Designed miniproteins, single chains, continued (5). Designs and how they scored, part 61

Each design is a single chain, and the fold is of that chain. pLDDT is the mean over its residues in the fold that is shown.

## One batch from the design tools (miniprotein)

Design m18104
Fold by ESMFold2-Fast:
Parts: C-alpha cells; structure tokens; sequence
Structure m18104 (fold): chain A 80 residues (1-80)
C-alpha cells in the first residue's frame, strides 16, 4: 500500500508502507520523502503519544500521519 499526503500548496508526497512496520521505519520513509530528519519525525510521533518501537498496520500508519499533517492542512489517504 501507499500513503498519499496532499499539502495545501498542492504538493503530493507518496510513501510506501507495509502491512506491519515500526514507527521508526515509517519515520525513515517519511524522512526520505520530505527531507525532514528521521529524529525530528520520531519526536513528533512521541509528542502525539506514540512509541517509535511500536509495530503498526498500514491503516494505523495512515491515522498517525493524519494526526501529524491534518493540523497543517494536509490530507492523508491510504491507497491499496
């Protein structure tokens, strides 16, 4: 599956996700797509109450990214 993030300025980012992945792995893929450091993304996940070692489904990853990016006006969609 792919997580598609559409920002208010029209920028679209696509992140490959697995059925089971750690939030550290999600942060690595998001870092590659955005240029934001993996460490900064992990700290944002911690601020949202998540453990970086937690294993998440693709659907759970989508919900986490919605919490991270919807406050800045972005849309997050899971595409299978």
Amino acid sequence: PILKITFPNGTVIEIPVKEEMTLEELAEELSKATGVSKEDLIEEFKKLGYDPKEVVSAEEAAEILKKLFEPVGAKVELVE
Scores: mean pLDDT 83

Design m18105
Fold by ESMFold2-Fast:
Structure m18105 (fold): chain A 86 residues (1-86)
Amino acid sequence: MLSKEEQLILMGAQAVFAKEQNPDWSEEEVLIGLAKLKILSERPDPRAVAQEELEREAEEEVKKNPEEFREIVKAGEEFRKKLLAE
């Protein structure tokens, strides 16, 4: 089974990939996107989460702990770099 740390690294890698596909996105938009992924991964039914509620919670999470999300993105970048080198 994937550890919690491995799951966070994979979410960070997804956020980095999304930024690469959308270079016009700001740092804040990337961090909010990552926060949305994290929130959905922690919900028992991600389909039941209202879009408006998800956006609000993601923005609040990023404002509360922006450094945590930056560290997850950084870990995802390192993981992607290693994966591309293999």
Scores: mean pLDDT 76

Design m18106
Fold by ESMFold2-Fast:
Structure m18106 (fold): chain A 99 residues (1-99)
Amino acid sequence: SDREADLEALADRLGLSEEEREWLRERVGGDEDKEALVLGALAARRTIEKGKEEGAPQELIDRAEAEFPVLVEEAARALGLDAEEIRRIVEELLERRRE
């Protein structure tokens, strides 16, 4: 499906290994919609972390900071988890990319 190809491309851009993506897919029960929401939250979180570290434009950081909690709440509703559990998943994936 086109969505599977889009999710693979997004995971690659976010620097997820095949094993990290498989771990995420197992967590979301293979649901492509749920995977997309978690990857979206990870993308926003990475923008905040890397943007602050690398001196990205403040407007980009501010937008990501505004979008992150919305994406977390959307993912939480879709997965039937609380927002704190989604944040833990996102932070675990982010930490795996930090070595």
Scores: mean pLDDT 78

Design m18107
Fold by ESMFold2-Fast:
Structure m18107 (fold): chain A 104 residues (1-104)
Amino acid sequence: SEFEKNLLVMVAGGLAIVAARMAEKIDAEMAEKLRKVAEIFSQKNPTIEQLEEAIRLLQEVKARAQALLAAETDPKKKALLQQIIAQVDEVIEIAKELIKMLKE
């Protein structure tokens, strides 16, 4: 349980870093929010409040990425936006699982 929790924190952090790097090529606002999410998951023991903040930031990134995707014509940028959305969805699910583990 403790090992699984620590592993999930590390995985979420890694996914957020990768998503932030992809976002840097497209949109500074998404990249900044994803870096803040990565900072939350860089902590060994993020709190429930920090995980809830991460989910909020990730939901804002997802909404922005979806809006940008709808207007995008460049196939490479479309692929990056789709990958960002997929990574964001995965990190949201990990954050929700971590909150459940912390609430017991």
Scores: mean pLDDT 91

Design m18108
Fold by ESMFold2-Fast:
Structure m18108 (fold): chain A 68 residues (1-68)
Amino acid sequence: SAGEEAARRIRAALRRRFPNASEADLAVAFHILYQSEDAAAWLASLGLSEAQAREALAILVERARAEG
């Protein structure tokens, strides 16, 4: 789905910026991005609409919660 593809793009971008980040560090980052209005410009720079970014972050947050 478009949301799953957008989720992969966000995860890949965070991994490129923070190559030494743990999975726990990424889970915290997903939650911060999901709650943050300041993240909109960075998410737009990844080629994502606001709706795509919100759906993708919801998927990433839910997955991180489910996987522990």
Scores: mean pLDDT 79

Design m18109
Fold by ESMFold2-Fast:
Structure m18109 (fold): chain A 66 residues (1-66)
Amino acid sequence: MSPLEKEIFEEIEKLKKEKASIQEMKKFASDILVRMYKAKVSAEEQVKVAEYIAKALKELEEEKKK
């Protein structure tokens, strides 16, 4: 796992523990996409990061469904 992937994964886990809103997670996702674009991260790494974010959003949405 790249250092960037690890950092993003840890931040997602932190947001989940803090019971962050879906809006907060979406803002984080937007900020991360801008950061990856500026850092010229490979398309492969971008896809992997996007999958982590999508999974976290799905988990938060399922929790909210109650």
Scores: mean pLDDT 73

Design m18110
Fold by ESMFold2-Fast:
Structure m18110 (fold): chain A 85 residues (1-85)
Amino acid sequence: KAVELAKKATELFLKAIEAFAKGDVETGLELARKARELMKEAVELAEEDPSLKEALLKAAKEGEEAVLKKAEENKEAIEKAGEKL
């Protein structure tokens, strides 16, 4: 069950990165949020398995870092667009 949740979370992180790459910041943030929630549940289910928990925490960190980098790039673009407001 923990592995299944982690797999779904990873797929959502990838979809979030794709959304940010397309400039769809709102969709990217929503998908990233759902991915984080699923990964949190996976980590909690893995509490009795230190090796699995470590692997899931590493996967979560890598996914969040990749999403954040793409989000930062698109936030700058949005700020520039907003300068007319």
Scores: mean pLDDT 74

Design m18111
Fold by ESMFold2-Fast:
Structure m18111 (fold): chain A 66 residues (1-66)
Amino acid sequence: SMQERIRKAIELAKKEGFDDNEINAILKLVELGISPEEAIKIIKDVRDGKISPEEAKKRIAELQAK
Protein backbone atom coordinates (compact mmCIF):
# COMPACT_ATOMS: atom_id res chain seq x y z
CA SER A 1 0.00 0.00 0.00
CA MET A 2 1.03 3.64 -0.34
CA GLN A 3 0.89 4.05 3.45
CA GLU A 4 3.29 1.11 3.90
CA ARG A 5 5.69 2.55 1.29
CA ILE A 6 5.60 5.98 3.00
CA ARG A 7 6.25 4.40 6.42
CA LYS A 8 9.21 2.40 5.07
CA ALA A 9 10.65 5.51 3.36
CA ILE A 10 10.46 7.57 6.59
CA GLU A 11 12.08 4.75 8.62
CA LEU A 12 14.96 4.30 6.15
CA ALA A 13 15.48 8.08 5.76
CA LYS A 14 15.67 8.63 9.53
CA LYS A 15 18.18 5.76 9.83
CA GLU A 16 20.37 7.47 7.16
CA GLY A 17 20.23 10.83 9.00
CA PHE A 18 18.41 12.83 6.30
CA ASP A 19 17.01 16.27 7.16
CA ASP A 20 13.35 17.30 6.73
CA ASN A 21 13.90 18.69 3.21
CA GLU A 22 15.57 15.44 2.08
CA ILE A 23 12.80 13.34 3.69
CA ASN A 24 10.16 15.44 1.86
CA ALA A 25 12.02 14.88 -1.45
CA ILE A 26 12.10 11.11 -0.78
CA LEU A 27 8.36 11.06 0.00
CA LYS A 28 7.56 12.91 -3.26
CA LEU A 29 9.48 10.24 -5.20
CA VAL A 30 7.62 7.45 -3.37
CA GLU A 31 4.29 9.13 -4.27
CA LEU A 32 5.45 9.04 -7.94
CA GLY A 33 5.68 5.23 -7.63
CA ILE A 34 9.42 4.90 -6.98
CA SER A 35 10.38 2.34 -4.31
CA PRO A 36 11.52 3.65 -0.89
CA GLU A 37 14.97 2.07 -1.42
CA GLU A 38 15.47 3.68 -4.87
CA ALA A 39 14.14 7.08 -3.67
CA ILE A 40 16.62 7.11 -0.77
CA LYS A 41 19.47 6.05 -3.09
CA ILE A 42 18.72 8.92 -5.51
CA ILE A 43 18.53 11.60 -2.79
CA LYS A 44 21.65 10.20 -1.07
CA ASP A 45 23.62 10.18 -4.35
CA VAL A 46 22.64 13.84 -4.96
CA ARG A 47 23.53 14.80 -1.36
CA ASP A 48 26.92 13.03 -1.60
CA GLY A 49 27.70 14.66 -4.98
CA LYS A 50 27.76 11.30 -6.82
CA ILE A 51 25.13 12.50 -9.33
CA SER A 52 23.82 15.92 -10.39
CA PRO A 53 20.15 16.97 -9.92
CA GLU A 54 19.82 16.64 -13.72
CA GLU A 55 21.13 13.04 -13.58
CA ALA A 56 18.71 12.34 -10.72
CA LYS A 57 15.76 13.50 -12.89
CA LYS A 58 16.90 11.14 -15.68
CA ARG A 59 17.14 8.22 -13.21
CA ILE A 60 13.64 9.02 -11.87
CA ALA A 61 12.24 8.98 -15.44
CA GLU A 62 13.92 5.60 -16.11
CA LEU A 63 12.44 4.09 -12.92
CA GLN A 64 8.98 5.47 -13.84
CA ALA A 65 9.26 3.70 -17.26
CA LYS A 66 9.36 0.31 -15.49
Scores: mean pLDDT 81

Design m18112
Fold by ESMFold2-Fast:
Structure m18112 (fold): chain A 60 residues (1-60)
Amino acid sequence: MEAELERITAGLSPEDAAIVREFAEALRAGDLARAVALAQAHSSNAAVLDAMSRVVELLS
């Protein structure tokens, strides 16, 4: 889990990596409302959305 998340975020800026990690924590906690809100707040950031998609695939 952590190794895959680290790999997904390795190519991102520290700010973008922090957003993706918070999204992953929301999904692990079962807080889907927070996960959706994070994705909506960053919907203009293609790199963040791509990383979020990879996190969803990993946790599915």
Scores: mean pLDDT 81

Design m18113
Fold by ESMFold2-Fast:
Formats: structure tokens, sequence, C-alpha cells
Structure m18113 (fold): chain A 73 residues (1-73)
């Protein structure tokens, strides 16, 4: 897969993660869990592109959302 396709997929995962994050912040545990998974997928994409800083930021956000999902259960 070329870098352009990896970037487009990573950005798509990020945008979808942001939408689910909003629902998770409103108390939807399933949405928080989905946002966590999507941020992890986005992070993998950015890491593949050599953007380690952005990848790390999204991994940290995924961990926060995963913890929030567990607390909501």
Amino acid sequence: MDKENILLQAESYRKLAEDFEVLGEKGDAIAAEMASELYERAADGYKSLGDEKTAQEFREKAEELRKKAQELR
C-alpha cells in the first residue's frame, strides 16, 4: 500500500474515532470502546508513515477511552 492510501485510511479512522469519542463522552460505553479501537488503527497508520509523534498521541487517546469504557460498565 502506498503512503497516500495509508494516510487516507488513517485520517478516515481518526474522523470516525472523533465521532464515537463524542458519544463516549456522553456516557456510551460501546462508543468509547469503538473510538479506542479506531484511534489504535489510526495510530498504526501514522506509525507506518513515520509519524511517531501523532501515532503516540492517538495511542494515548485510545488508552484513555478504553479506561473510560471500563468505568462506564
Scores: mean pLDDT 83

Design m18114
Fold by ESMFold2-Fast:
Structure m18114 (fold): chain A 89 residues (1-89)
Amino acid sequence: MERVKEMLRRTAAYLAENREEIAKELEKFIEENKDKLSEEELKVIEEILEALKAGEPLRAAEIALSEAARRAGNEELAELVEEAARELR
């Protein structure tokens, strides 16, 4: 669990430091790829963007890392990310 918490803290810190740049890159990615992304994929990216714009980098990190874990077929890691995020709030 400690490694997952550390990953979340580092990801959230990076997102906080680079918020405007990452938000612009995500908006551009959505515009360039919305016809290639599923409705579910678009919703996830939009939720990450919303969290970043709301000043919630830990929430953005939680969504990004848990979704990445699920797409890699690692549901256990996704659940650990969600649990770690709840403990860090």
Scores: mean pLDDT 82

Design m18115
Fold by ESMFold2-Fast:
Structure m18115 (fold): chain A 100 residues (1-100)
Amino acid sequence: MEDPPLSEEEVQRAIANAEAYAAAVLADESLSPRQRRTLALVLLHGLRTMVRHAASEAARQAAIDAGLRLADRFIAAFREAGDEATVALLERERARLLAE
């Protein structure tokens, strides 16, 4: 099934929602390290999917930039926590976004 392309307005709303969700995940002390890792990876995967479905180059670049910012935030948080295995996974997802 061919999904309709995402408009710049839809991409910007999704970015704002993703940034709010990322902040909530990082602030939620009730989440286990495994749950936080899974949610971070799911969020970055969603942003990479948005890059592929963006209707314009401006929307695509906005999604890439947002994905890189969120990847850097998660990498910093997991590095501070000493979870080098998760940092390595997040760095690979960041590289995939940069290669788009």
Scores: mean pLDDT 82

Design m18116
Fold by ESMFold2-Fast:
Structure m18116 (fold): chain A 70 residues (1-70)
Amino acid sequence: MLSDEELIERLKEVVSKMSDEEALEFQKKLTEKVKKVVEQSLKNNWSDEELKQKLIEVAQEMIAEAEKKI
């Protein structure tokens, strides 16, 4: 299980290797996915634990996708 610190460090590494345009696109996509997860959480009355887990999954998927493009 990745620690929150390891997840943040991987996110920093991925973003540091991006151009300004790629970083902006990544930030927009991440923001959009987070917004959708939060909206689903509110609609379905998810627990804080479920919301946190879904946000971690979104972050991990975004990092993995960005790593494939590098």
Scores: mean pLDDT 76

Design m18117
Fold by ESMFold2-Fast:
Structure m18117 (fold): chain A 73 residues (1-73)
Amino acid sequence: ARPGEVLLRITAEDGAEKYLPEIVLYAEKLGGRLLMLDPGARTALVEVPEDKVDEFIEYVKKISNGKAKAERV
């Protein structure tokens, strides 16, 4: 990750991979960027500004109704 950015892994349960594009778009809206998207593995890697990490993690939980999560790597 770039200085001031945090690398996050997003993992989705079966059927929740449909939320991955919207989750990625939200990371970009927060000033982050997509590094990897693998819908077949139900996984994405994004970097997000350090001060936006908590907001992003909460968004992932809310939009997926708990079926996707974001974790620091």
Scores: mean pLDDT 84

Design m18118
Fold by ESMFold2-Fast:
Structure m18118 (fold): chain A 68 residues (1-68)
Amino acid sequence: SQKELEDTVVKLIEEMFQQMVDRKVPVEEMRKFLEKVIKLLEDLGFSQETIDKVRKIGEEAIKRIEEM
């Protein structure tokens, strides 16, 4: 179902951001990745709820790096 796909994508993106934090990827690269991901999800017609969750995950990951 659409919801199962969206839930799976959210978990995958959460794991990717966690790996980027662990590997100390530059904030600029994480921002670019987040912007590209959001645009792709919007273009694919993902729900606003899912897009908001992904944005929050990315912003929280970026904030963790900035506070280090």
Scores: mean pLDDT 85

Design m18119
Fold by ESMFold2-Fast:
Structure m18119 (fold): chain A 78 residues (1-78)
Amino acid sequence: SAGRSAAESARASKGHTAGTASAVAGIGAQVHGELSGDERDKRAGEGAAKGAREGIKKGSGEEAAKLAAEGAEKGLEE
């Protein structure tokens, strides 16, 4: 029980950190793409930032990281 609780707490904390990092990275990639004129970086960054924001709005760092990755991939394809 104690081990499971510790692992769960660490996982939740790591999820929050991953979500914040994904949001910052997405915004940075969007800005970099806009300034450099790289449409792919801009689209990927826009998708990542949008996905991360949606996940954070839901109150989950893990969801933010997941949606950021999905948004970036979609941005690269479109």
Scores: mean pLDDT 61

Design m18120
Fold by ESMFold2-Fast:
Structure m18120 (fold): chain A 88 residues (1-88)
Amino acid sequence: SEELKRLFEELKERSERLLKRIEELIAKTDDEELKELLLQTKKAIEDAMKLAEEASKTLPDEEMIEVLRTFLRDLDELEKLLEKLEAE
């Protein structure tokens, strides 16, 4: 599916950008609670990307498209949160 390939590529690119931004915030923050949450968020993104890659080998394309769209919506919310944190 061309749609599936497109969504997977978008997920990969956006996840890599978010992981880099999270790493930058971890390096700059003195807030230990925020640092712990950022580390957990980083791990969750990495684990979810790995799960999506493995699921793409077993799930039908239509189900995989729904999974990727849900993941991308979660990334939209994380991007908004990171923008607020970076502005402070």
Scores: mean pLDDT 84

Design m18121
Fold by ESMFold2-Fast:
Formats: C-alpha cells, structure tokens, sequence
Structure m18121 (fold): chain A 91 residues (1-91)
C-alpha cells in the first residue's frame, strides 16, 4: 500500500492511497491524529486507489492512515501505515 498526502492553499488536504500486490482487499481508515476522529474509510482491492479530500479546521493537521486486511469479510487488526503532519502552504 502506497500513501501520499498534500496540503493545499485553500485549506484542504488530499490523501491518495494506492493498493499494489495485495492478495486480499485492504480496509483503509483516515484518522485525525489530534482528535482521533475518523475522517474517511475505503475498501480497496489490488490495483485500486482512493483519493480523499478534506477541509482542515486547523492550520496544521495531523493525519494517521491505518490499514487492515479483509479476510472472508472480516477486518484484521488495524496497522498504522503512515502519519503526516500537514500545514497549508502560503498563497
């Protein structure tokens, strides 16, 4: 699983998650690293990608990305895949 994150001058953040070489579907969960709130979730198969765009309520936003394998419709234990601290760029 590959993760990229970008902060935009309009106060939004974009997180792109791409699944490669996965034998089972992957459950992706985006979490606000400061509050623990779930921002978004997706289930992706091998070769699929998801693009998440969220408005940041703060100038600096911490985002954690968790992944779980879906085996027979059940999610495995969530693993922290990536953590980003994003600041809005100057306009």
Amino acid sequence: VEVEATAHADGTVTVTVTVKNAKVPQRIVLVDGDTGEVLDTAVLKDGEKAVFTHASPRRTLSIRVYVSQIIEGKASVAELLAEFTLEAPEA
Scores: mean pLDDT 76

Design m18122
Fold by ESMFold2-Fast:
Structure m18122 (fold): chain A 93 residues (1-93)
Amino acid sequence: VEIGEITTPVIKLTTTGPNASQALGASSYAGERAEELGGRVVGADVKSPTEVLTVIEAPNVDDARLAAEAGAKEAERMGAKVKTEQSTLVNDL
């Protein structure tokens, strides 16, 4: 294996719903939709009862943004609010 630092482009989706069930449901469908477009859900954290963070990665930033945008649209269709933030996941070898 190559020795070094590997960075993977990720998009963070923060899904906020009017209650916990809707926040969890909307974030779940957002992740499903992102994976349909070639993204991969690499993390999910419950930030509050009504706010869920989902982390989506892809081989490149454009693919990650496309997948995350589709996921965000699905969550918004379910009545949630979505905040999208671009970041990088760092893996040391």
Scores: mean pLDDT 76

Design m18123
Fold by ESMFold2-Fast:
Structure m18123 (fold): chain A 59 residues (1-59)
Amino acid sequence: DLEEATNRLSERTGLPREPARRIVERMLEGGAPLSSVDTVALSLKDRDSVTIDGREVAL
C-alpha cells in the first residue's frame, strides 16, 4: 500500500509526507517493491539531505 509505505518512510527518516511519498513513487517507477521501503529508509539515515525532483530536502 502506497500510503502505508509513505507513512513508514516519513516516520523512519523524519521527512514530511509529501517528499516521502515522492521517494516511494520513484522506488516504484524504478521497479523496486514497496517492501524495500525499510531498506531505503536505512540508506537515507546515513545522509544529511536527499534530492527529490531536483529539490534538496533535509533529513
Scores: mean pLDDT 72

Design m18124
Fold by ESMFold2-Fast:
Structure m18124 (fold): chain A 107 residues (1-107)
Amino acid sequence: SMLEIMRRILDELMSLPVAEPFRDDPDPAKFPDYLDLVENPISLSKIRELIESGEIKTLDELETLLHAMINDVALVNPKDSELFQKARELATEFAKLVREERERLES
């Protein structure tokens, strides 16, 4: 089912070492500037909640939220930062996982 596919993608992404900074919502006490620049911050855990609640029902919706999360990180963090580089690596990994699942659905 689509729900099982999305769960598998998220579980695999969350298991990656590069995902560590993006697993949980940013702490407002630790990252006040982030919350000033990003109206609705999103994490992998928040995306998982949206999958479980049924607010995300398609791979396109999942990709949209993952792209939004990466873009928010890129907005706040310089291109030469480790956090920006980890976000780009995570983006590459989810693009691969989504592509593989799309190919399986079309076969």
Scores: mean pLDDT 78

Design m18125
Fold by ESMFold2-Fast:
Structure m18125 (fold): chain A 99 residues (1-99)
Amino acid sequence: MITPEEAEERHEKIIAALDEIHDLIDEIVDGSTPELQERRRALMAAAQDYLDNPTPAARDALVAKLREAGASDEQIERMLAALDEYRRLVEEGGGLVRR
């Protein structure tokens, strides 16, 4: 059970994790061309797939897409950490109310 204050704090942490994910995508791939915009969409889709079903296969697919986009090993690790934190916060909130 959480208080309204704890719910607000969790919301702020979720937004911060989401901002880190978006900042990393912007750092890895700019949206300056249609081809780069398509790469950003593919990367976002792979990240969402990993969030929805955190399997080794989904992780490998996301890592492959990040490397294909030119991400460094440090950027890949930061992205995975931010996605895992975002998932943890969302699941922790949802675990208190499973509806």
Scores: mean pLDDT 76

Design m18126
Fold by ESMFold2-Fast:
Structure m18126 (fold): chain A 82 residues (1-82)
Amino acid sequence: MEYEAKDIGELLNALGELIKNKESGIIKVDVKGIAEELGTKDVEKVKEELIKGLKEGYKDKFEITLLEETEETLTFKVKSKL
C-alpha cells in the first residue's frame, strides 16, 4: 500500500489503515505542508520531530525506515509487526 500525506490528519489516517489491515506500506509525507499547518517555517525541525515521533511512537506496531528525504518531503517504509 502506498499513501501520500499532506497534513497530520492524512498521516494518522494512513497509519491507522495499516494498523487496521495489519499491512505494510510506504508513506510519503509533505513536511512543508505539515510545517504550514503547525505555523512554523522550521521545516528541518519538523522533519526531525516526525522521524523521531514515528519511530518511537509506533515502534511496537511498525518497523519504520526512512527511504528518501527531499527539501519538502520524507518517504517512509512502514513494515508491520502486527
Scores: mean pLDDT 84

Design m18127
Fold by ESMFold2-Fast:
Structure m18127 (fold): chain A 99 residues (1-99)
Amino acid sequence: SASSLQRQQALEQKRRELARQITLELIYGMFKALTGSEEVAELVRKAWEGDPEAALKAADLLEPKYPEAAEALREGARNNRPATGVSRALDILLKEWAK
């Protein structure tokens, strides 16, 4: 029935929203843990959601200690793919932490 289809669509929307929230919390938590900076963590969370200016600000903060991660964020912002830049920066930070 139409009501059953509407309920299924509403549940699927809630599942997608929960997955989005979990992803944002994971990005925030990982960057906070790896960099020690809540400001960087908040900026990369915004960059993940499509804010290239947030990616550039995060890069400026990261550059003194993590220049390769900063460049990944800047490249993502330049290409209008800030979330890709965040993902690459995370990989760089994880490799540095694993040394």
Scores: mean pLDDT 88

Design m18128
Fold by ESMFold2-Fast:
Structure m18128 (fold): chain A 74 residues (1-74)
Amino acid sequence: SPKDELLEMLRGMLDWELAQGVPLSEAEIEELVRTLADVLRRDYGASEEEVEEFTKEARKMLLEAQRRQREREE
C-alpha cells in the first residue's frame, strides 16, 4: 500500500541518517512527517483515516530513532 511504501522509505532514510550520526531535532521530525503526509494525500489520494494512521506510525518511528540516537550519545 502507499502508506507501507512511504513508511519503508522513511525507515531507509532514518537508518541512513543514524549511520551518519546526523542528529534528529523535533522540528525536523515534525517537518518530515508533514511532508510525507502531504505526499500521501496529494499523490496517492489517501483517506484522512489512512493519513492519520500513517502520521501516527511515522511519528513513532521518528521519535524512536531520536531516542536511540540519544542513547548512543551517552
Scores: mean pLDDT 75

Design m18129
Fold by ESMFold2-Fast:
Structure m18129 (fold): chain A 79 residues (1-79)
Amino acid sequence: LQAQADALRAQRDALVNELKTKEAEYGRKVGELRRQDPVAGEKALAEATAEINKLKAETDAQVSRLDAQWQALEAQLAA
């Protein structure tokens, strides 16, 4: 029971942390490119923004599924 709850929490936290890590990496790479080549940096920013938005949507969908499973488990524990 606790192991199942811990597993769901770990999966959720891993997804959120992965997204934040990727956002930071994209921001760093885009910032570096913009300093070296403003035109290339502008294109990289647009591409990074599109990719991050896609990752956010995918992460939100997965987190919502995990949150639903967590809530169902908590309800079962309360019964």
Scores: mean pLDDT 81

Design m18130
Fold by ESMFold2-Fast:
Structure m18130 (fold): chain A 92 residues (1-92)
Amino acid sequence: MFKEASPELYEELAKLARETAEALRKKDLEAVKKQLEKIAELANKASERGELEAEAAASLALMIASIGIKYKKYEEAAELLEKIAERLEEKA
């Protein structure tokens, strides 16, 4: 595939996506905010490394969680985040 990716970065993003999904299902918005801050930090790290797919996945996770909160579609947002985590785990 194009450009070698860091397994560590994919594993960490997958973990944060799953933790964010769990927080969304529980409607624990404080926990969601904390996880999103960590995902944003990893997105910046992926950008610094030039890892396009990891940066895109992190950015998508941030967008899904934000839109899910805005429309109060917590379960749907959680399911989408879990699918992102599964894809990232396959790449790690």
Scores: mean pLDDT 81

Design m18131
Fold by ESMFold2-Fast:
Structure m18131 (fold): chain A 71 residues (1-71)
Amino acid sequence: DEAKKEKEKKEAEDYTKALIELINKLFEEEGWKEEAKEISEAVKKYFEEHHPSKDEIAKFATKLINEALKK
């Protein structure tokens, strides 16, 4: 149980870092550097404040990305 909990926490942390890097790369290529920064900061803050699972991080980031793309 402890080993599984630590593994899930590390996977969520690694996923958050990879997702932030991907968002910054893709949005910066489109010229949306400010949006990339805002989304990255929001995802990072969500992870730090709520310690979510990988799936919760993915859902939160997807919502922010979709909202940015509609503007």
Scores: mean pLDDT 77

Design m18132
Fold by ESMFold2-Fast:
Structure m18132 (fold): chain A 59 residues (1-59)
Amino acid sequence: SEIEKTVKEILEWLKNSPSITDKQAEEIAKYALENSESVSEAYALATGQVLRLVGDQIE
């Protein structure tokens, strides 16, 4: 499905990010896959999880 393809691409992108471990990338991808009803939602959910995981630099 398009969602599965998108989540695979998100996983590869996240694994190439220095701020995210491979395990964290896999957890984010799984969350997006299980909770998304569309490709756009998969991107939104993954982005939200990345922002949460990288930490809050704003007081």
Scores: mean pLDDT 76

Design m18133
Fold by ESMFold2-Fast:
Structure m18133 (fold): chain A 80 residues (1-80)
Amino acid sequence: MLSEQQREALRAMVEEQIALLEKKLNVSFSEEQREAIAAEMEAKYEALLARYAAGEVTGEQMQQALAETFFAKVEEFLKE
């Protein structure tokens, strides 16, 4: 189960990571790109959390999948 607080915390963390990357790499993401990253991360987290609660995936597998999803989306936008 994903609470509203957990959803808000996840979106805040994703937005903070995007802001840090923008500053570190001296790039700018569009508002649409930031929203796309946040939405995909939220959906992925909800799906993985449900499976984790059911014992179908480990916490390590969940963390790896989330990190891969985030960086894959970031790289896709950075190549443009």
Scores: mean pLDDT 77

Design m18134
Fold by ESMFold2-Fast:
Structure m18134 (fold): chain A 101 residues (1-101)
Amino acid sequence: SIDAYVRVLRALAEVLGLAPEEIEEIIEKARTDAEAAQQVLLELFRRLAERGLSDEEVERLVRVAADALDEVLTPEQLEQAVEAFRALIELGTWAKVAEAY
């Protein structure tokens, strides 16, 4: 659902430390344009990968994704989606470290 997507997008933006006004503008764009929503998600993900994530930040994002997706997915699909999301965040961070070395 769009509400599930918005919750994940908000959590990513909050972890990045974006201002509340900027977060709301991003969410409004995501609600009106699916292509713009994908571009915003990729950009936020790229910025998080470049900054790096703490274990606590990864756990928070996984929890928000799990809660948001619980309304749309079966318990089995939810577990797989949470594991995939965690793996993508960790892979993005690792890829940035590998490029630096």
Scores: mean pLDDT 67

Design m18135
Fold by ESMFold2-Fast:
Structure m18135 (fold): chain A 59 residues (1-59)
Amino acid sequence: MNPQKAAASARALLASRTDLNAGERAAAEQFIDILGDPAASDDTRRRAGRALQGILLRA
């Protein structure tokens, strides 16, 4: 998946969520930034993606 497209899709999903607390939203934004960062390694992006899924798919 294209990192920019993945980050954009995740950000749109995050914007639609009203049930997340401030800490969960801040963490999700940080992971989305890592997911879209071209300087990040594949392992770093993979970990960020998993953490983001834990936040966005939990509820």
Scores: mean pLDDT 76

Design m18136
Fold by ESMFold2-Fast:
Formats: structure tokens, sequence, C-alpha cells
Structure m18136 (fold): chain A 76 residues (1-76)
């Protein structure tokens, strides 16, 4: 049940950010494998690295919005 919620949250974020299927898979892997003990700054840097493969998501979405999306994904 929890995995289903994470997958749906990632799908919603990918649709909003217009991510490619490959970028979406990398994002799902990041969110599934990171632990609450990991510093948010480290997770956010990995998140931006993944998004950098999708120019529109990386350049057109402000960092504050990227942080908000990541916070929502980590709660799922």
Amino acid sequence: MQAQTVEEAVEKAAKYLKLSEETKKKLLELITNWKPETPFSEVFEKFKEILSEDEEAYNKVPDAVKKAILHELLKA
C-alpha cells in the first residue's frame, strides 16, 4: 500500500514537471531508497541532478517549488 502511494506521488510530480519516463524512473528510485536520516540538502542535490536531464523542469521550475515537490514526495 505505501509503495502504491509513492508511485502515485511520483507520477503526479512527473506529469506536473513534464518529466521523461527515464527521469521519472530515476526519481522513483531516489524517493524509494532514501531514508529520513539522510540530510535534505543531499537528497535535494540528487533530485536536482535527476531533473537536470529534463531541461524544462530544471530551468523553468524555481528551486523553492522543487523543494516543495521533494518534501511532498518524501512524505509519501
Scores: mean pLDDT 75

Design m18137
Fold by ESMFold2-Fast:
Formats: sequence, C-alpha cells, structure tokens
Structure m18137 (fold): chain A 74 residues (1-74)
Amino acid sequence: DSLWYLLFSPEEKELLLRALREYEKDPSEEKLLELAERFAKETGWSFEEALATLRTLYTIRQTEGLQAVERLLK
C-alpha cells in the first residue's frame, strides 16, 4: 500500500523500465549494481536509494509479474 511509485517523474519511470529490461537479459548481482549506479547518476538519487528501488521493482515483477510493474510505472 505504498504510494512512493507515484512520486516518480515520467522520465524516471522510463529509466526504471529500461533498467528492468536490461536486468532481464543479464540477471546478475553485478548487472543490478551497474544499473543502480547508472540510475543514481542520471537522476541524482543516492546509489542506495536507486539500488533499493530496483530491488523492490524486480521483487514485484518476480512475485506479481511484469504487467504489475508496468502498471506501477505507467
């Protein structure tokens, strides 16, 4: 029941969706850390916030499917 995802800009949502699609192609911890660093650099978020966000979205995707993540980031 968190509304935190509603605070993302359209640009941030696109970056998150792109990162998740890249992670699908290489679902390694190393790739996740790379994507979090890239997102933090592009948005000004801290690395820790970016990493937590990507982990949360990937968990939602694994638990509820890709459609649930796309709905949150629409």
Scores: mean pLDDT 75

Design m18138
Fold by ESMFold2-Fast:
Structure m18138 (fold): chain A 74 residues (1-74)
Amino acid sequence: SQDEVLERLRQLKDETLKRLEQARTEEELDRIVSEFFNQVAELEASVTLSPEAREEVDALRQEVVDHYLARLAA
């Protein structure tokens, strides 16, 4: 269901942010972000998302991108 996919995406975002915080190399940061985007795409393909749910997914993606860019700038 959409609710189950959104809950999994929220959990995946939290797990990804922790992985990004622990990463020591740019290669690890790139791999973590790539894996996250691939998993998000797979989950989005599994269900039809409402416009509101798509906005939430976009916000979760943006949080990961912002953290990734902050880590690269450090």
Scores: mean pLDDT 87

